# Designed miniproteins, single chains, continued (3): the designs that were tried, part 66

Each design is a single chain, and the fold is of that chain. pLDDT is the mean over its residues in the fold that is shown.

## One batch from the design tools (miniprotein)

Design m10430
Fold by ESMFold2-Fast:
Structure m10430 (fold): chain A 92 residues (1-92)
Amino acid sequence: GAAIAAGLGNLALQYKAKGAQVKVTVDGNTMTITVSGLNTDQVIAFALVAIGYSLEGATVTVSIDGDTVTITVSGLSPEGVQVARKTAKLVS
C-alpha cells in the first residue's frame, strides 16, 4: 500500500542525497524505482528492504545489474499511487 511506496521512495531519496542517480516512474497502479551508482553494501541493503516487503505479502520484484537496483511495486492502492507520483516529482 501507501506505506511500501513511501518507505522505498524515502530510501531511494536518501541514496540520491548520497550521490546516487534515482528514477521513479508510475504506470497505472505500478511504481518502478531505479537507483544507480550504488556501492555493494547499498545494493544489498536496498534489495533486502524490497525483499522484506515482498515477504510481508506485497507484490514487489527486484532486479540487480551491477551498481543498479530496480524495484517494481505493483497493485498499489489509490493512496499508494499518489505517494508514488509525489516521489517521482521529488526525484525529477
Scores: mean pLDDT 83

Design m10431
Fold by ESMFold2-Fast:
Structure m10431 (fold): chain A 82 residues (1-82)
Amino acid sequence: MTPEVRAVANAAEAVGQSEEYVEQLGRDLLALTREAAEALRDDPEALRAMRDALRAAGERYPHARPYMEEGAAIVDAIMAAA
Protein backbone atom coordinates (compact mmCIF):
# COMPACT_ATOMS: atom_id res chain seq x y z
CA MET A 1 0.00 0.00 0.00
CA THR A 2 1.37 3.44 -0.91
CA PRO A 3 1.97 5.97 1.91
CA GLU A 4 -0.89 8.15 0.54
CA VAL A 5 -3.44 5.28 0.56
CA ARG A 6 -2.31 4.28 4.08
CA ALA A 7 -2.66 7.88 5.32
CA VAL A 8 -6.24 8.12 3.98
CA ALA A 9 -7.13 4.67 5.43
CA ASN A 10 -5.73 5.71 8.84
CA ALA A 11 -7.60 9.04 8.74
CA ALA A 12 -10.85 7.24 7.80
CA GLU A 13 -10.39 4.87 10.76
CA ALA A 14 -9.82 7.87 13.08
CA VAL A 15 -13.07 9.53 11.87
CA GLY A 16 -14.98 6.25 12.38
CA GLN A 17 -13.64 5.73 15.91
CA SER A 18 -14.48 9.33 16.92
CA GLU A 19 -17.77 10.31 18.58
CA GLU A 20 -17.12 14.00 19.44
CA TYR A 21 -14.89 15.17 16.56
CA VAL A 22 -16.53 13.44 13.56
CA GLU A 23 -17.24 16.73 11.74
CA GLN A 24 -13.72 18.17 12.21
CA LEU A 25 -11.90 14.89 11.45
CA GLY A 26 -14.30 14.26 8.55
CA ARG A 27 -13.41 17.60 6.94
CA ASP A 28 -9.69 16.85 7.45
CA LEU A 29 -10.20 13.40 5.87
CA LEU A 30 -11.86 14.94 2.78
CA ALA A 31 -9.02 17.45 2.32
CA LEU A 32 -6.40 14.69 2.75
CA THR A 33 -8.30 12.38 0.35
CA ARG A 34 -8.39 15.04 -2.40
CA GLU A 35 -4.65 15.78 -2.01
CA ALA A 36 -3.72 12.07 -1.93
CA ALA A 37 -5.94 11.17 -4.91
CA GLU A 38 -4.51 14.05 -6.98
CA ALA A 39 -0.97 12.84 -6.16
CA LEU A 40 -1.95 9.31 -7.28
CA ARG A 41 -4.00 10.30 -10.37
CA ASP A 42 -1.76 8.21 -12.67
CA ASP A 43 -1.98 5.14 -10.40
CA PRO A 44 -5.47 3.62 -10.88
CA GLU A 45 -4.67 0.61 -8.65
CA ALA A 46 -3.80 2.93 -5.73
CA LEU A 47 -6.92 5.05 -6.39
CA ARG A 48 -9.14 1.93 -6.33
CA ALA A 49 -7.47 0.80 -3.07
CA MET A 50 -8.13 4.23 -1.54
CA ARG A 51 -11.79 4.22 -2.68
CA ASP A 52 -12.31 0.67 -1.37
CA ALA A 53 -10.74 1.54 2.01
CA LEU A 54 -13.08 4.54 2.36
CA ARG A 55 -16.16 2.47 1.45
CA ALA A 56 -15.14 -0.31 3.86
CA ALA A 57 -14.74 2.28 6.66
CA GLY A 58 -18.24 3.63 5.86
CA GLU A 59 -19.66 0.11 6.25
CA ARG A 60 -17.87 -0.39 9.61
CA TYR A 61 -18.85 3.09 10.93
CA PRO A 62 -22.40 4.03 9.81
CA HIS A 63 -22.34 7.32 11.77
CA ALA A 64 -19.32 8.47 9.68
CA ARG A 65 -20.59 7.02 6.37
CA PRO A 66 -21.42 10.42 4.76
CA TYR A 67 -17.75 11.50 5.01
CA MET A 68 -16.54 8.11 3.70
CA GLU A 69 -18.96 8.21 0.74
CA GLU A 70 -17.96 11.82 -0.09
CA GLY A 71 -14.28 10.78 0.07
CA ALA A 72 -14.93 7.79 -2.22
CA ALA A 73 -16.78 10.11 -4.64
CA ILE A 74 -13.74 12.44 -4.71
CA VAL A 75 -11.51 9.46 -5.62
CA ASP A 76 -13.99 8.27 -8.29
CA ALA A 77 -14.14 11.78 -9.85
CA ILE A 78 -10.33 12.02 -10.06
CA MET A 79 -10.12 8.47 -11.47
CA ALA A 80 -12.78 9.30 -14.12
CA ALA A 81 -10.88 12.46 -15.17
CA ALA A 82 -7.64 10.48 -15.84
Scores: mean pLDDT 86

Design m10432
Fold by ESMFold2-Fast:
Structure m10432 (fold): chain A 101 residues (1-101)
Amino acid sequence: EEEIEKYRKELEKDPNNVEAHLKLGDIYAKEGKLDEAVKWYRKAIELDPENIEAWAKLAAIYEVKGEYHEVFIIFTGVRMRHPEKYEEFVELFKKYYEKLS
């Protein structure tokens, strides 16, 4: 749609735009295209591994898909690398999971 076209054009100008990757992931997730959403969120994380929002969104998609091992890996990784952000991550995960379910 118009939003996909907008973010696609932003990525043509700046392929490292983390926000544009997250927005595309959000659009595909809302459309129920969970595998596409995973690809876009993984690209956001590849560009910015410290982005707790991207990790929370990716974990929420894996939870909806029933990929509980992937969810466990993400939660463990965030808790070990960013214990100070873990509560924020859990709240973001719950928020995004609720929107998808």
Scores: mean pLDDT 87

Design m10433
Fold by ESMFold2-Fast:
Structure m10433 (fold): chain A 59 residues (1-59)
Amino acid sequence: GQLARAVLPLPQTSPDELALREGDLVEILEEVDENFVLARSLATGREGLVPKSALELLS
């Protein structure tokens, strides 16, 4: 899948969200809507919703 990096820290504010630290690497699994993706943390293996604005795509 598409790799991305968190550009800011993300606290988990709901159970379906993925908590991330700045610099964490994720794999984008699915685009959910215009604002959110479903992603998996490469460090923890956890999956959850992440705002697209918090991610930098890695090419």
Scores: mean pLDDT 83

Design m10434
Fold by ESMFold2-Fast:
Structure m10434 (fold): chain A 60 residues (1-60)
Amino acid sequence: MAPFIKPLDEYPPEFRRRYLELVKKAIEEFSKATSIDEKAEVSKRYLDELLRLQEEVEAA
């Protein structure tokens, strides 16, 4: 699922910063997962966080 409606550069700097921090954290957690099920769970959690961030930007 693509969480963005428009190019990242068109979002506010604060959104881009939060997005990059979230991606960094997701990569860190993903690398700590030892099974495919754990990796899927990590991906699901961070996808939900990205969708919340997008909703926050769209609502503001």
Scores: mean pLDDT 72

Design m10435
Fold by ESMFold2-Fast:
Structure m10435 (fold): chain A 59 residues (1-59)
Amino acid sequence: GKLVRAVQPVPKLSPDVLALRVGDILEILEEIDDNYWLARSLATGEEGIVPKSALEEIE
């Protein structure tokens, strides 16, 4: 899928949200809405909801 990089940290706000550190690389699995993606961490394999505003597209 499409690859994105975290440009802002995201804390673990709920069980469904994927916590992010700056520089984390994720694969986009699907679009939930205009503000959120479902993504998978390439480092951990964990899946969760991520805010589009915290990410940049790299591929």
Scores: mean pLDDT 83

Design m10436
Fold by ESMFold2-Fast:
Structure m10436 (fold): chain A 80 residues (1-80)
Amino acid sequence: MDRGEEAMEAGDFETAARHFSEAVKREPSARNYTNLGTALFVLGRYDEAIEYYEKALALDPNNTLAQDGLAATRAAKAAA
């Protein structure tokens, strides 16, 4: 399991975001971008979460987690 995924399961979203940030530098994949976006969304960092979900969808347009995450983040930002 990725160290970022372990941090997500532990609820340590700041540590998760840091590990996923390092993961996207090492391996820029739709999965790593989606995971980083999700950690940032939970932290309330909506603009950054949107950016990384869009990067995930650029690599894999069929990534349902990134699609759902992007929609949820945009809705949360509009409601704030």
Scores: mean pLDDT 83

Design m10437
Fold by ESMFold2-Fast:
Formats: sequence, structure tokens, C-alpha cells
Structure m10437 (fold): chain A 89 residues (1-89)
Amino acid sequence: MSKRELLNRAIGLVLRAIGLEFELEELEKTASEEQRPLLERARELVRRARRLAMEAIRLVDSDPDRAQRLLDEADRLLEEAERLLEEAR
């Protein structure tokens, strides 16, 4: 993957995380006691993924291999968060 492709991927993951944070905020307003643990777990995963994607942006020029590993982890965390949000619906 090129440095430009890594940067574009990182920006995309940050935007996905922001979108999920918005969805979490709306769902938490009407969440049942059963849904609350799923939403809290999803929020943790989204926050971690956003942090990793932002760190990857900083590393694209100096350590692209590490940037790629951070983006792979961020992508996995966002996929898990999206599954939890589907379960909470």
C-alpha cells in the first residue's frame, strides 16, 4: 500500500468513527438497560479505533508498516462496534 493509500484509508476510518459516535449518541438517548452494555462497549471500540487511525496518520511518512498495522486494528475495532450497534437495534 502506498503512503497516499494509507493516508486515505486513515482519513476514511476517522470519518467512519465520527459517524458511529453520532449514531451512539442518538441510540444512548433511548437505550434500554439491556442495550446499555452493548452501546458502552461499542463506544469504547469506536474511541480506540479513532485514536489508532489518528496515530497512523502521524506515522505514514516515518513508519508506514506500523501505520498499516494500526489501521488494520482500527478497521477490526470499527467492524466489531458496527456489529454491536446492529445487536442494540
Scores: mean pLDDT 86

Design m10438
Fold by ESMFold2-Fast:
Structure m10438 (fold): chain A 89 residues (1-89)
Amino acid sequence: MAALLEALRAEGAALVAAAATVSPRAEALARAAVEALIAGVEAYAAGDLSKAGALFAAAGIIAVEAEVEGYEAVGRAAAALVKEAAARL
């Protein structure tokens, strides 16, 4: 779990940095998705499965919102992080 959180924080920081080079809106969406995902993994580790499920759903919705707003690369990268976290839980 700690290793997964460390990896997601590093990958998430890289995604936010890349999104910042696109626009402030892309950065905000990337940051929101990463924060929701990390909070979801932390909730899962604490045994709060209901909170974890809601936060993972929020991260997925934000990834879709990024794609709909035209930030397809950011949305796909955020969705890939959600999938990576789910596969390691």
Scores: mean pLDDT 87

Design m10439
Fold by ESMFold2-Fast:
Structure m10439 (fold): chain A 63 residues (1-63)
Amino acid sequence: NKVDALVRLLKSDNEDVRLGAAEALGKLGQEAKPAIPALQNAAEKDPSENVRLAAANALGKIK
């Protein structure tokens, strides 16, 4: 499904792809609840500050 595809993209080697995936999950809102563990991991551990912030913003929109 769309959420599973976006969760896979959060693990991309490309920073812009991971950023876009986090933003897209945030846009889905409540539909992206299954992505919460992956977004929490990205917000805490992603090497890019921009991706960590996008994941944290997405979590705020889902919660």
Scores: mean pLDDT 85

Design m10440
Fold by ESMFold2-Fast:
Structure m10440 (fold): chain A 67 residues (1-67)
Amino acid sequence: DAARREALVAEILALLEAQGLRVTGLELGDVTLADLEALVQAMRTGAVAPDLVLAPGATLTLTGERV
């Protein structure tokens, strides 16, 4: 579901902005909905950095400014 994927991406961006990051670019690789949901949970617990591998062959690449 593309709408659900967009909602999860928006939540990831909101979590990054809540940490003082301004995101100017976001590129997702071959990422499943379950991978995005797992990432959101990991970010809520502070377990992951902004640049991470979400699955084998899939990466989250961010460009932005840390405050």
Scores: mean pLDDT 61

Design m10441
Fold by ESMFold2-Fast:
Structure m10441 (fold): chain A 68 residues (1-68)
Amino acid sequence: SMEELLESFAKLVRGVVEGLVARGASREQIRAVVDRIVAHYAREENLSPEEVERARRIADEVVDEVLA
């Protein structure tokens, strides 16, 4: 389901962001990596524009939470 797909995506993004923070990456570097992940995910899953916006919001929420 889309819900399970987005849950898995959120966990992936969280792991990547936490790993980058642990290695001293800047917020700019983290955002660049996350933007690439969202773009790749959108292409591979053939997401609609609405689904891309949902994935982007989830990714942004995860970044904000980890960097808080």
Scores: mean pLDDT 86

Design m10442
Fold by ESMFold2-Fast:
Structure m10442 (fold): chain A 63 residues (1-63)
Amino acid sequence: TSALIEEAFELAAKGSEAYKAKDYETAAKYLRQAIELLEKAGASTDELRAQLEEVEKKIEELK
C-alpha cells in the first residue's frame, strides 16, 4: 500500500483509541486527517466518514 494509506490507517487507529477514551474531539481530529490522506490516495473514505459522523454526534451530545 502507498505511504499515504498507511499513515491514514495509523491516524484512524489513534482516532479509535481516543474514542475509546471518550476524547471525542481528538478522535474527530484524527479521523478528519485520515480521511484527507485517503482522499489524496484515491482510496475509499466511506467507513471513516461514518465513524466521524458518530463521533460528531457524541460531541453534540456533550454540549
Scores: mean pLDDT 83

Design m10443
Fold by ESMFold2-Fast:
Structure m10443 (fold): chain A 62 residues (1-62)
Amino acid sequence: SMMIRKLEAGFAAEDLIRKLLEEGASPQEALDKAVDYIVTEYGLSEKEARAIAETALSRLQL
């Protein structure tokens, strides 16, 4: 389902952003790479991918 795909994209974005931040990437660089990854791997629009990636980054900064 679309909802499951978005949930999976969210977890994948969190894992990717965490890894990139640990490797010394800036939050903006990690965000942009996560957006590209979600668009490419999950087929979501850039707008939806960015919302998911921004939410994932926010969770990791709490």
Scores: mean pLDDT 85

Design m10444
Fold by ESMFold2-Fast:
Structure m10444 (fold): chain A 70 residues (1-70)
Amino acid sequence: DEELEKLKNIIDEAVKEGKITPEQAERILNAAELFKERYKKLGREEDAKAGIQNVIEAIKNNSKVIVLEP
């Protein structure tokens, strides 16, 4: 929950800056929620946290690759 809230805040900032659209923001957030749910079921919550943190860093650093993959 904390990681998703941090991601949501960073996404809101990116939308404010015009880096991504609200539609792209929704897609990223939905992907993050599914990613976390999947990894939680696998007992790999630490990996889910790391994955979300990598996406946050990519958005902050104006990276082209915003993909939630292990």
Scores: mean pLDDT 73

Design m10445
Fold by ESMFold2-Fast:
Structure m10445 (fold): chain A 73 residues (1-73)
Amino acid sequence: DHLDKGIEAFNAGDYETAVKHFGEAGKANPELAEAVDALGLAAHFLKEGDERGAAAALRQARRLDPEIAARVA
């Protein structure tokens, strides 16, 4: 499951792998696409060292799907 792999990578600090898997998860589950895209954007910002951008993207993910967002530490 790409969503589970993306969350595992995110929590391990492997943001490059997280971006890849969140991209695939959004394609595989369109109902979750907006929240998963927000998690992917957060991973992208963390990879680039943009903590403020990451915080904003994580807030958006929590707003869209608090259950999925709670799985990222």
Scores: mean pLDDT 83

Design m10446
Fold by ESMFold2-Fast:
Structure m10446 (fold): chain A 60 residues (1-60)
Amino acid sequence: MSEKEKLIEKVVEITEEIADLLKMSEEQKKELIESAREVAEEDPERTLKLAELRLEKLKE
């Protein structure tokens, strides 16, 4: 797996945690993950930072 793919997988993992914390349905969770993956493919580093900040805010 390339460095870019590793960053994208981290974004997916964090997005899954966010969806679980927000109590999203499986359908909503799949859509959110697909959208996050698409955005991460364009800018993986920026997308990862934003996902991490969002998760931290939700966890407090």
Scores: mean pLDDT 82

Design m10447
Fold by ESMFold2-Fast:
Structure m10447 (fold): chain A 59 residues (1-59)
Amino acid sequence: MTPEELAERARDTALRGMAEGLSVVEVARRVFPILRAAPDLEAATRAAQALAEAVREAR
């Protein structure tokens, strides 16, 4: 999985959770498995940034 695909998956998961009315903590719990699947630190960082952006956009 590319860093871009991982970031897209993290963003989609976060936006979907926020749309369902989940708390930021619950959204983070859903995204953690995606972050753990990252092949390296750069991919994990991009996915984490995508999560942060999605949470900011949903608010």
Scores: mean pLDDT 76

Design m10448
Fold by ESMFold2-Fast:
Structure m10448 (fold): chain A 64 residues (1-64)
Amino acid sequence: MFSDMSDSVSNRDYDTVMRVLDRVRSDYPFLSDTYYNNFRTSVRNRDPDNTRRYMGYMYVEYRR
C-alpha cells in the first residue's frame, strides 16, 4: 500500500494516489495529520514538488 502510493507519486499518477489515500491513512493512523493534509492538498492541486516533499516526510514516519 504505502510503496504503491509512493510509486504512483513518482509516476505523477495523482488519480491513483487519490484512490489509495484513504486506505493508506486507515492502515497507518500514526502518520502526522499535518503531513497527510498537506500531501492530500498537493495531490488535489497536482503539485509535483509538494507531493514529493510530503510523501518523503510521511515515509520517514512510516519507517519509524
Scores: mean pLDDT 76

Design m10450
Fold by ESMFold2-Fast:
Structure m10450 (fold): chain A 97 residues (1-97)
Amino acid sequence: MDIKDLKVGDVVEIDGKKYIVGEVVKVEEDTSVINEFTGLTVGDKITVIVNGKEIEAEVIGVSTDGAIINVGRKDGIEEGDIVLVDPESKKLIVLRK
């Protein structure tokens, strides 16, 4: 699947598993904001995959712009990155365009 064809709010299936498409809208050194967070709540422990690296993280807040997670620029996340959200497994896959 071409990442350029992914739109925020779409539901996509990869290897038999369904993901909700989100985007990284803000990035700080230690935190980022994701605009799609269906099924995620403050205090949820999540697994974030960035450049093939699995990072254990947490949803530390919710803002008007989206869910705030404790994974940021130092972990290789950039603004505009696409996020595939699996709310059942609490897994987020970060993809760069």
Scores: mean pLDDT 79

Design m10451
Fold by ESMFold2-Fast:
Structure m10451 (fold): chain A 101 residues (1-101)
Amino acid sequence: SKGLEIIEKMEKEILDLVEKSNLEPEKKEKVKKEIEKYTEKMKKALENNSVVGIVDITRELKEFFKENTEPELYKEISELIEKTTRELMKLADEAIIEELK
């Protein structure tokens, strides 16, 4: 699924940013586990066609990073989350247009 590929790409890019960051090892481990948890929730929301679910999950994920990372890292991660959300919304819009044909 294209939507699943978009979510998995976001997960990989966030994990790469966290690994390259100067966060303490224990903090990196905590952040990596939470990313995997939120990514799984996003995949389930996508499978259930829940646009509201995806929006709520991305909001919670952004709040987690705001509380658990430094401002510079949070900004990069927040931009990736926003880009991913836009790509998923575009995919949903394209599916609606196809149904109208």
Scores: mean pLDDT 80

Design m10452
Fold by ESMFold2-Fast:
Structure m10452 (fold): chain A 55 residues (1-55)
Amino acid sequence: GPRIEALAEKAGVTVEQVRGLIQIARELGEDIAIQFGVKFAGLSEEQAREILALA
């Protein structure tokens, strides 16, 4: 939805990457999701935390 699109634009990543990060957080927890965002999406830890907090 529009919220996920706004989060993707703000972080400079794809909508699919934001959706993946949220799904990982739900299944494996926030710390694992943050590590995936940093390693695979090129996010900072702060950017990954902000996406998860605003989703």
Scores: mean pLDDT 81

Design m10453
Fold by ESMFold2-Fast:
Structure m10453 (fold): chain A 66 residues (1-66)
Amino acid sequence: MDAVVVVEAEPGMEEKVAEAGAKVPGTKAVRVHGTVVAVVMEDREAAERAAEELAKVPGVRGVRVV
C-alpha cells in the first residue's frame, strides 16, 4: 500500500525540497502544492526512511507520514 511523506517547506524552498524527495530511493512521485511537498513512496517502511532523511534537508519546517 502506497504511503505519502508530507513535507512543509519554507516559502521559496519548495523546489529544493522536491528535488531532495525525488532523489530518495523508492520514490514513485513528487507533487508540490504551495509550501507542501508530497513524496509518494512505494510502502510505509520506505516512507518512514524518507521522512527521516527529508527532515534533515535545509528549508524543511515539518515532516509527517500518511
Scores: mean pLDDT 82

Design m10454
Fold by ESMFold2-Fast:
Structure m10454 (fold): chain A 83 residues (1-83)
Amino acid sequence: SAASLEEIAEILEAEAPAAKEEVRRLLAEGRISPEAAEAALRGAEKFLEAAEAYRAGDIERAEELLEEGLRLLAEAQRLLDAE
């Protein structure tokens, strides 16, 4: 269980910064709106906060932060689909 939480935290810590860099690249290329980029970047930030909660063993807080991050990504998708 603890090892599983550490593994999840490591994945989030690796993937979230990479995703943020990709979103900023897409924004610079005009392939994503500023509004969608903002929502996606906020979502990635929530995943990093969830990683910290997982490392602290605070599963409830980590799950709440993951849920918030997923909702922000859903908002970004809605903004992208708005045409």
Scores: mean pLDDT 82

Design m10455
Fold by ESMFold2-Fast:
Structure m10455 (fold): chain A 74 residues (1-74)
Amino acid sequence: MSKEEREETAKKLEELAKGHAEKLREKGLEEYAEKLLELAKKAAEALKEGKEEEAEKYAKEADEVVKEAAEALA
């Protein structure tokens, strides 16, 4: 992945996380929304720095937060 591709992917990741977090807040899941945004920011930052493995780790943790939020709504 090129530097430009990493920066573009990082921006898209943050935008997607922001949208998901807003929906979680609407459902009263503020803590999950905040955690998702924090992990997405860390993943985007790592990706911009070329630390793709670290970015993947944070992205997986963000996916787990989304799963836990879904279980909390059940």
Scores: mean pLDDT 80

Design m10456
Fold by ESMFold2-Fast:
Structure m10456 (fold): chain A 61 residues (1-61)
Amino acid sequence: SSRLASAYSAYQILKVGADTQIRLGAEKGPEEQKKAQEEAERAIKEGEEVLRRAEEEFRRS
């Protein structure tokens, strides 16, 4: 469905953004790298939950 496709696209964009933030954090030092990685992982998990809900709604429709 278009909803599922949109959720997937948003998730991919989020992952690309997270990779960029981790890279920038690594350049600032180990503490900043760890913080950036943890924040990116949290954002990715939230995006995964949105995608999972869209998939569940599609399957149960």
Scores: mean pLDDT 76

Design m10457
Fold by ESMFold2-Fast:
Structure m10457 (fold): chain A 83 residues (1-83)
Amino acid sequence: NAADEAGREFRILQRFKNGEELTPEEWLEAARAALSIFDYDTALEAAQKAVELKPTPEAYEILSRAARGAGREDLAAEYEKKL
C-alpha cells in the first residue's frame, strides 16, 4: 500500500544519505516506490541515478514514467526513444 511504499522509499534513501552506495537495482526500487505514491520528483531523480549506473530498458521505462508524472513531457519522449 502507499504507506509501505513510502516507508520503502524512505529506508532506501536514508541508506544513501548515511553514505552507503546504492546499486542500480536499489535506485530502481526507490523510483518504483516513489512512483506508487505519486512522488514524481523523487522517482525522476532515483531513476536517473539508476540509468547513470546501468542503462537498461526497465530503467528507461521507469524514468520515462517519472518524467511524465513530473510534467517533463520533453524528457519522457526522449527516454521513450531508448526503449
Scores: mean pLDDT 81

Design m10458
Fold by ESMFold2-Fast:
Structure m10458 (fold): chain A 62 residues (1-62)
Amino acid sequence: SEPAVVELEVRSRPETAAQDAEAVRGAAAALADARAAGDAIEVRLVLDGLPEVGEAARAALA
């Protein structure tokens, strides 16, 4: 089957960086779990903000 493409938009501000990183890790982990359960999912990251939050998202998707 053709994989579903999910766009994960990551936005972060210095004052909310910790909360943004936690939320992004949770979302990425849920997508990874769906992929492990057999769903054909391709994830595209759109990064806008702090690079450390984007790195957390990439790590969780690996």
Scores: mean pLDDT 73

Design m10459
Fold by ESMFold2-Fast:
Structure m10459 (fold): chain A 70 residues (1-70)
Amino acid sequence: SPLKLLREAWKYLQEGDYEKAIEKFKEAIEASKDNPDLVAAAYRLLSEAYRQMGKDEEAEEWEKKADEVR
């Protein structure tokens, strides 16, 4: 379930395990190809994870992708 993957990713993000959070968010995106709202949400959460890691350029790329989702 894409929602289950997003929940797991969010838990890792809350625990500060950014690498596992990013992995699970990417898995959620792959599982959510038919749901633009979930894809956009996952892109925004990926952006947040990269910002918390201090990777502002990568964060901006994911934010831009979220804005491009219909």
Scores: mean pLDDT 83

Design m10460
Fold by ESMFold2-Fast:
Structure m10460 (fold): chain A 67 residues (1-67)
Amino acid sequence: KLKEILESLLNKLEISDGLKEYYLSKVKNKESLLEVIKELLKMVGEENLPIILSFPELPEEVKKELE
């Protein structure tokens, strides 16, 4: 579900296992998923936004907030 979507994103962005566990532990709902994705974008760079937005299982409301 939301954690599975984030795990797929973290794998695509080649995030280390320790950081994956940290970010996955923060996701409780769509709002916390959005917060984690915003933190990831700050870390990996805004140029990775298209990769994130291309995930079909990512909730529409989360995609809209990322813009």
Scores: mean pLDDT 78

Design m10461
Fold by ESMFold2-Fast:
Structure m10461 (fold): chain A 120 residues (1-120)
Amino acid sequence: MTTVTDSGGGTVAEGGSLTLTGKFSGEDEVIGVSWWLTQPGKGSEEIASISKSGKSVGYAERVKGRFTISWDAAAKTAYLHMSNLKKEDTGLYTTSAVTASADGRTVGFVPGEGTQVTVT
């Protein structure tokens, strides 16, 4: 079973930067990582994604050029570097792991608890 620990959130001024961290542990293989943003009244949207190989990287249009996702396979850690933050970026950021069982037959999603980002 994979465990995810989210960190790096906080309060930052508009135009500022933060780096969010999602650390993964457990026996399942992490084959991909996504960052999801949940905002009051808007629901949840996928902000960024990266595959374990780094070959597939995706960003929501609203964050292209401002956010960068990376994966450190040795540390089993995903990073979301957020630059030029806007008030509209305020919300709960949750890391989610895409995992595969040892036989590769079962794909699962393991969400972290999330971290709050507030842009003032």
Scores: mean pLDDT 80

Design m10462
Fold by ESMFold2-Fast:
Structure m10462 (fold): chain A 65 residues (1-65)
Amino acid sequence: MVSREVAVQILAAAASFYGVDAEVEIGEDKIKVTLRARTEEQLEAAREIAESLRQIGAEAEVVEE
């Protein structure tokens, strides 16, 4: 079945669509995604994507440049 890892990759691709840089770190028991935003619009998208990532059990961090 579709794993959490695949769902995370789909959300990372969505972040890239908005110009948000998504850095995915896959650990033994945890997946961490760092979303880097350059504009206020990208920051908004990054926050929504981070919330979705947390809902599927991944760690998500939003970083402003």
Scores: mean pLDDT 78

Design m10463
Fold by ESMFold2-Fast:
Formats: structure tokens, sequence, C-alpha cells
Structure m10463 (fold): chain A 62 residues (1-62)
């Protein structure tokens, strides 16, 4: 589980999230049981949107 959380956080950071938003997104993705492919798809969508705060990053992972 720890490795997956770190991987999702790293992907969010690569997508342009700040450290806090990346952590919130990764926690939400793990909590909701998203696959790596689902996380990548969500981050592609987010990358084309306005900057995401913590609430928006958490909602995106839901």
Amino acid sequence: MEARLEEYKALALEAGFDEQAAEEFALGAVEHGLSLEEVRAALRTARTQAPLGREAARALAA
C-alpha cells in the first residue's frame, strides 16, 4: 500500500500538482481503490484544468 501511495503522489507531481494537492490526490486515490490506469486518466484530465487545490484534488480521486 505504501509503495502505491508514493507512486500516485509522484504521478500527481509530474502532472503539475503542488506537494499538498498531490498528497491529497494520492490519499483519495488509494482510499477509493483506483488502479494505476485510472489514476493516470484522472491526472490527464486534471492537467488540462485550472490549478487544483486540496478539495478539488480529493474530489477528482473520488
Scores: mean pLDDT 70

Design m10464
Fold by ESMFold2-Fast:
Structure m10464 (fold): chain A 70 residues (1-70)
Amino acid sequence: SNMEKAEEYFKKGKEAYEKGDYKTAKEYLEQSIKLKGEANKEELLLMASAYEALGDKKAAHKALSQYLKL
């Protein structure tokens, strides 16, 4: 199902983030959020952190702004 696939992508995104592979983490987290149609606080915070690590200040700010509105 889309939910099972989203959960797998989230897990892979977290694992990539823990290894310092921020580009791969970002890609998996984006796919997880897209499949669910929404993002939770943990996903948005990880996305913001990954974008910041990659130097994408605009994307990091956008993700953090969404996190703060939840």
Scores: mean pLDDT 85

Design m10465
Fold by ESMFold2-Fast:
Structure m10465 (fold): chain A 60 residues (1-60)
Amino acid sequence: SKLEELKKLQEEAGERIRRGEPVPQELVDRISELVKEVKPEMYEAFQKLREMADEIEKEL
């Protein structure tokens, strides 16, 4: 599903941030495209994905 794809990309971005690596523009663009498509229907799910990414970063 697109929500699962968004989770995967958010996790990839979080991992790169954890390593002090820049997040590639292509990854940012993909996340943006998915958010535009999913956000109107799944806004709460999107916020939860953000929270999950923050929790992963805190455990790093």
Scores: mean pLDDT 71

Design m10466
Fold by ESMFold2-Fast:
Structure m10466 (fold): chain A 77 residues (1-77)
Amino acid sequence: MKEELAEAARRAVEEARRVLELVREGRFSPEEARAAAERIRGIAEATRRAGEELGSEELRRAAEELERIAEEIERLA
């Protein structure tokens, strides 16, 4: 379970980074960018809670990275 959650968190971070790149390239409308940021922030919150419950540093770091990406996307929108 922990390894499966860590893998899912890694994939979420990679997908979020790809979305950020597309936003930087102007491929998203401001509304689409904000919707993507909200979705990523939701994943970050769920990942943080899992990291706290499981004592997982990897999940905590992934949650922090997801929040950073969501904030960046909102700034660019």
Scores: mean pLDDT 84

Design m10467
Fold by ESMFold2-Fast:
Structure m10467 (fold): chain A 66 residues (1-66)
Amino acid sequence: ARVTVSGFPSVEAAIGVALKAIGLGGEVTVDLGSPPRVVAEFEDDERAREAADAGRGAGGEATLEL
């Protein structure tokens, strides 16, 4: 499963979400451009949903592909 999170209110919010996704076992790519973006790949769909929820909780917009 793939989670894409964008629309972060700050670079620090994007970094926080990326670290959570890594902790959930995701393969994470971070683009700290303007706007910052986090992409995480998971083999477990439940972990992907947890990462998407974390992204939304941080003020980002999350797209989930299962």
Scores: mean pLDDT 81

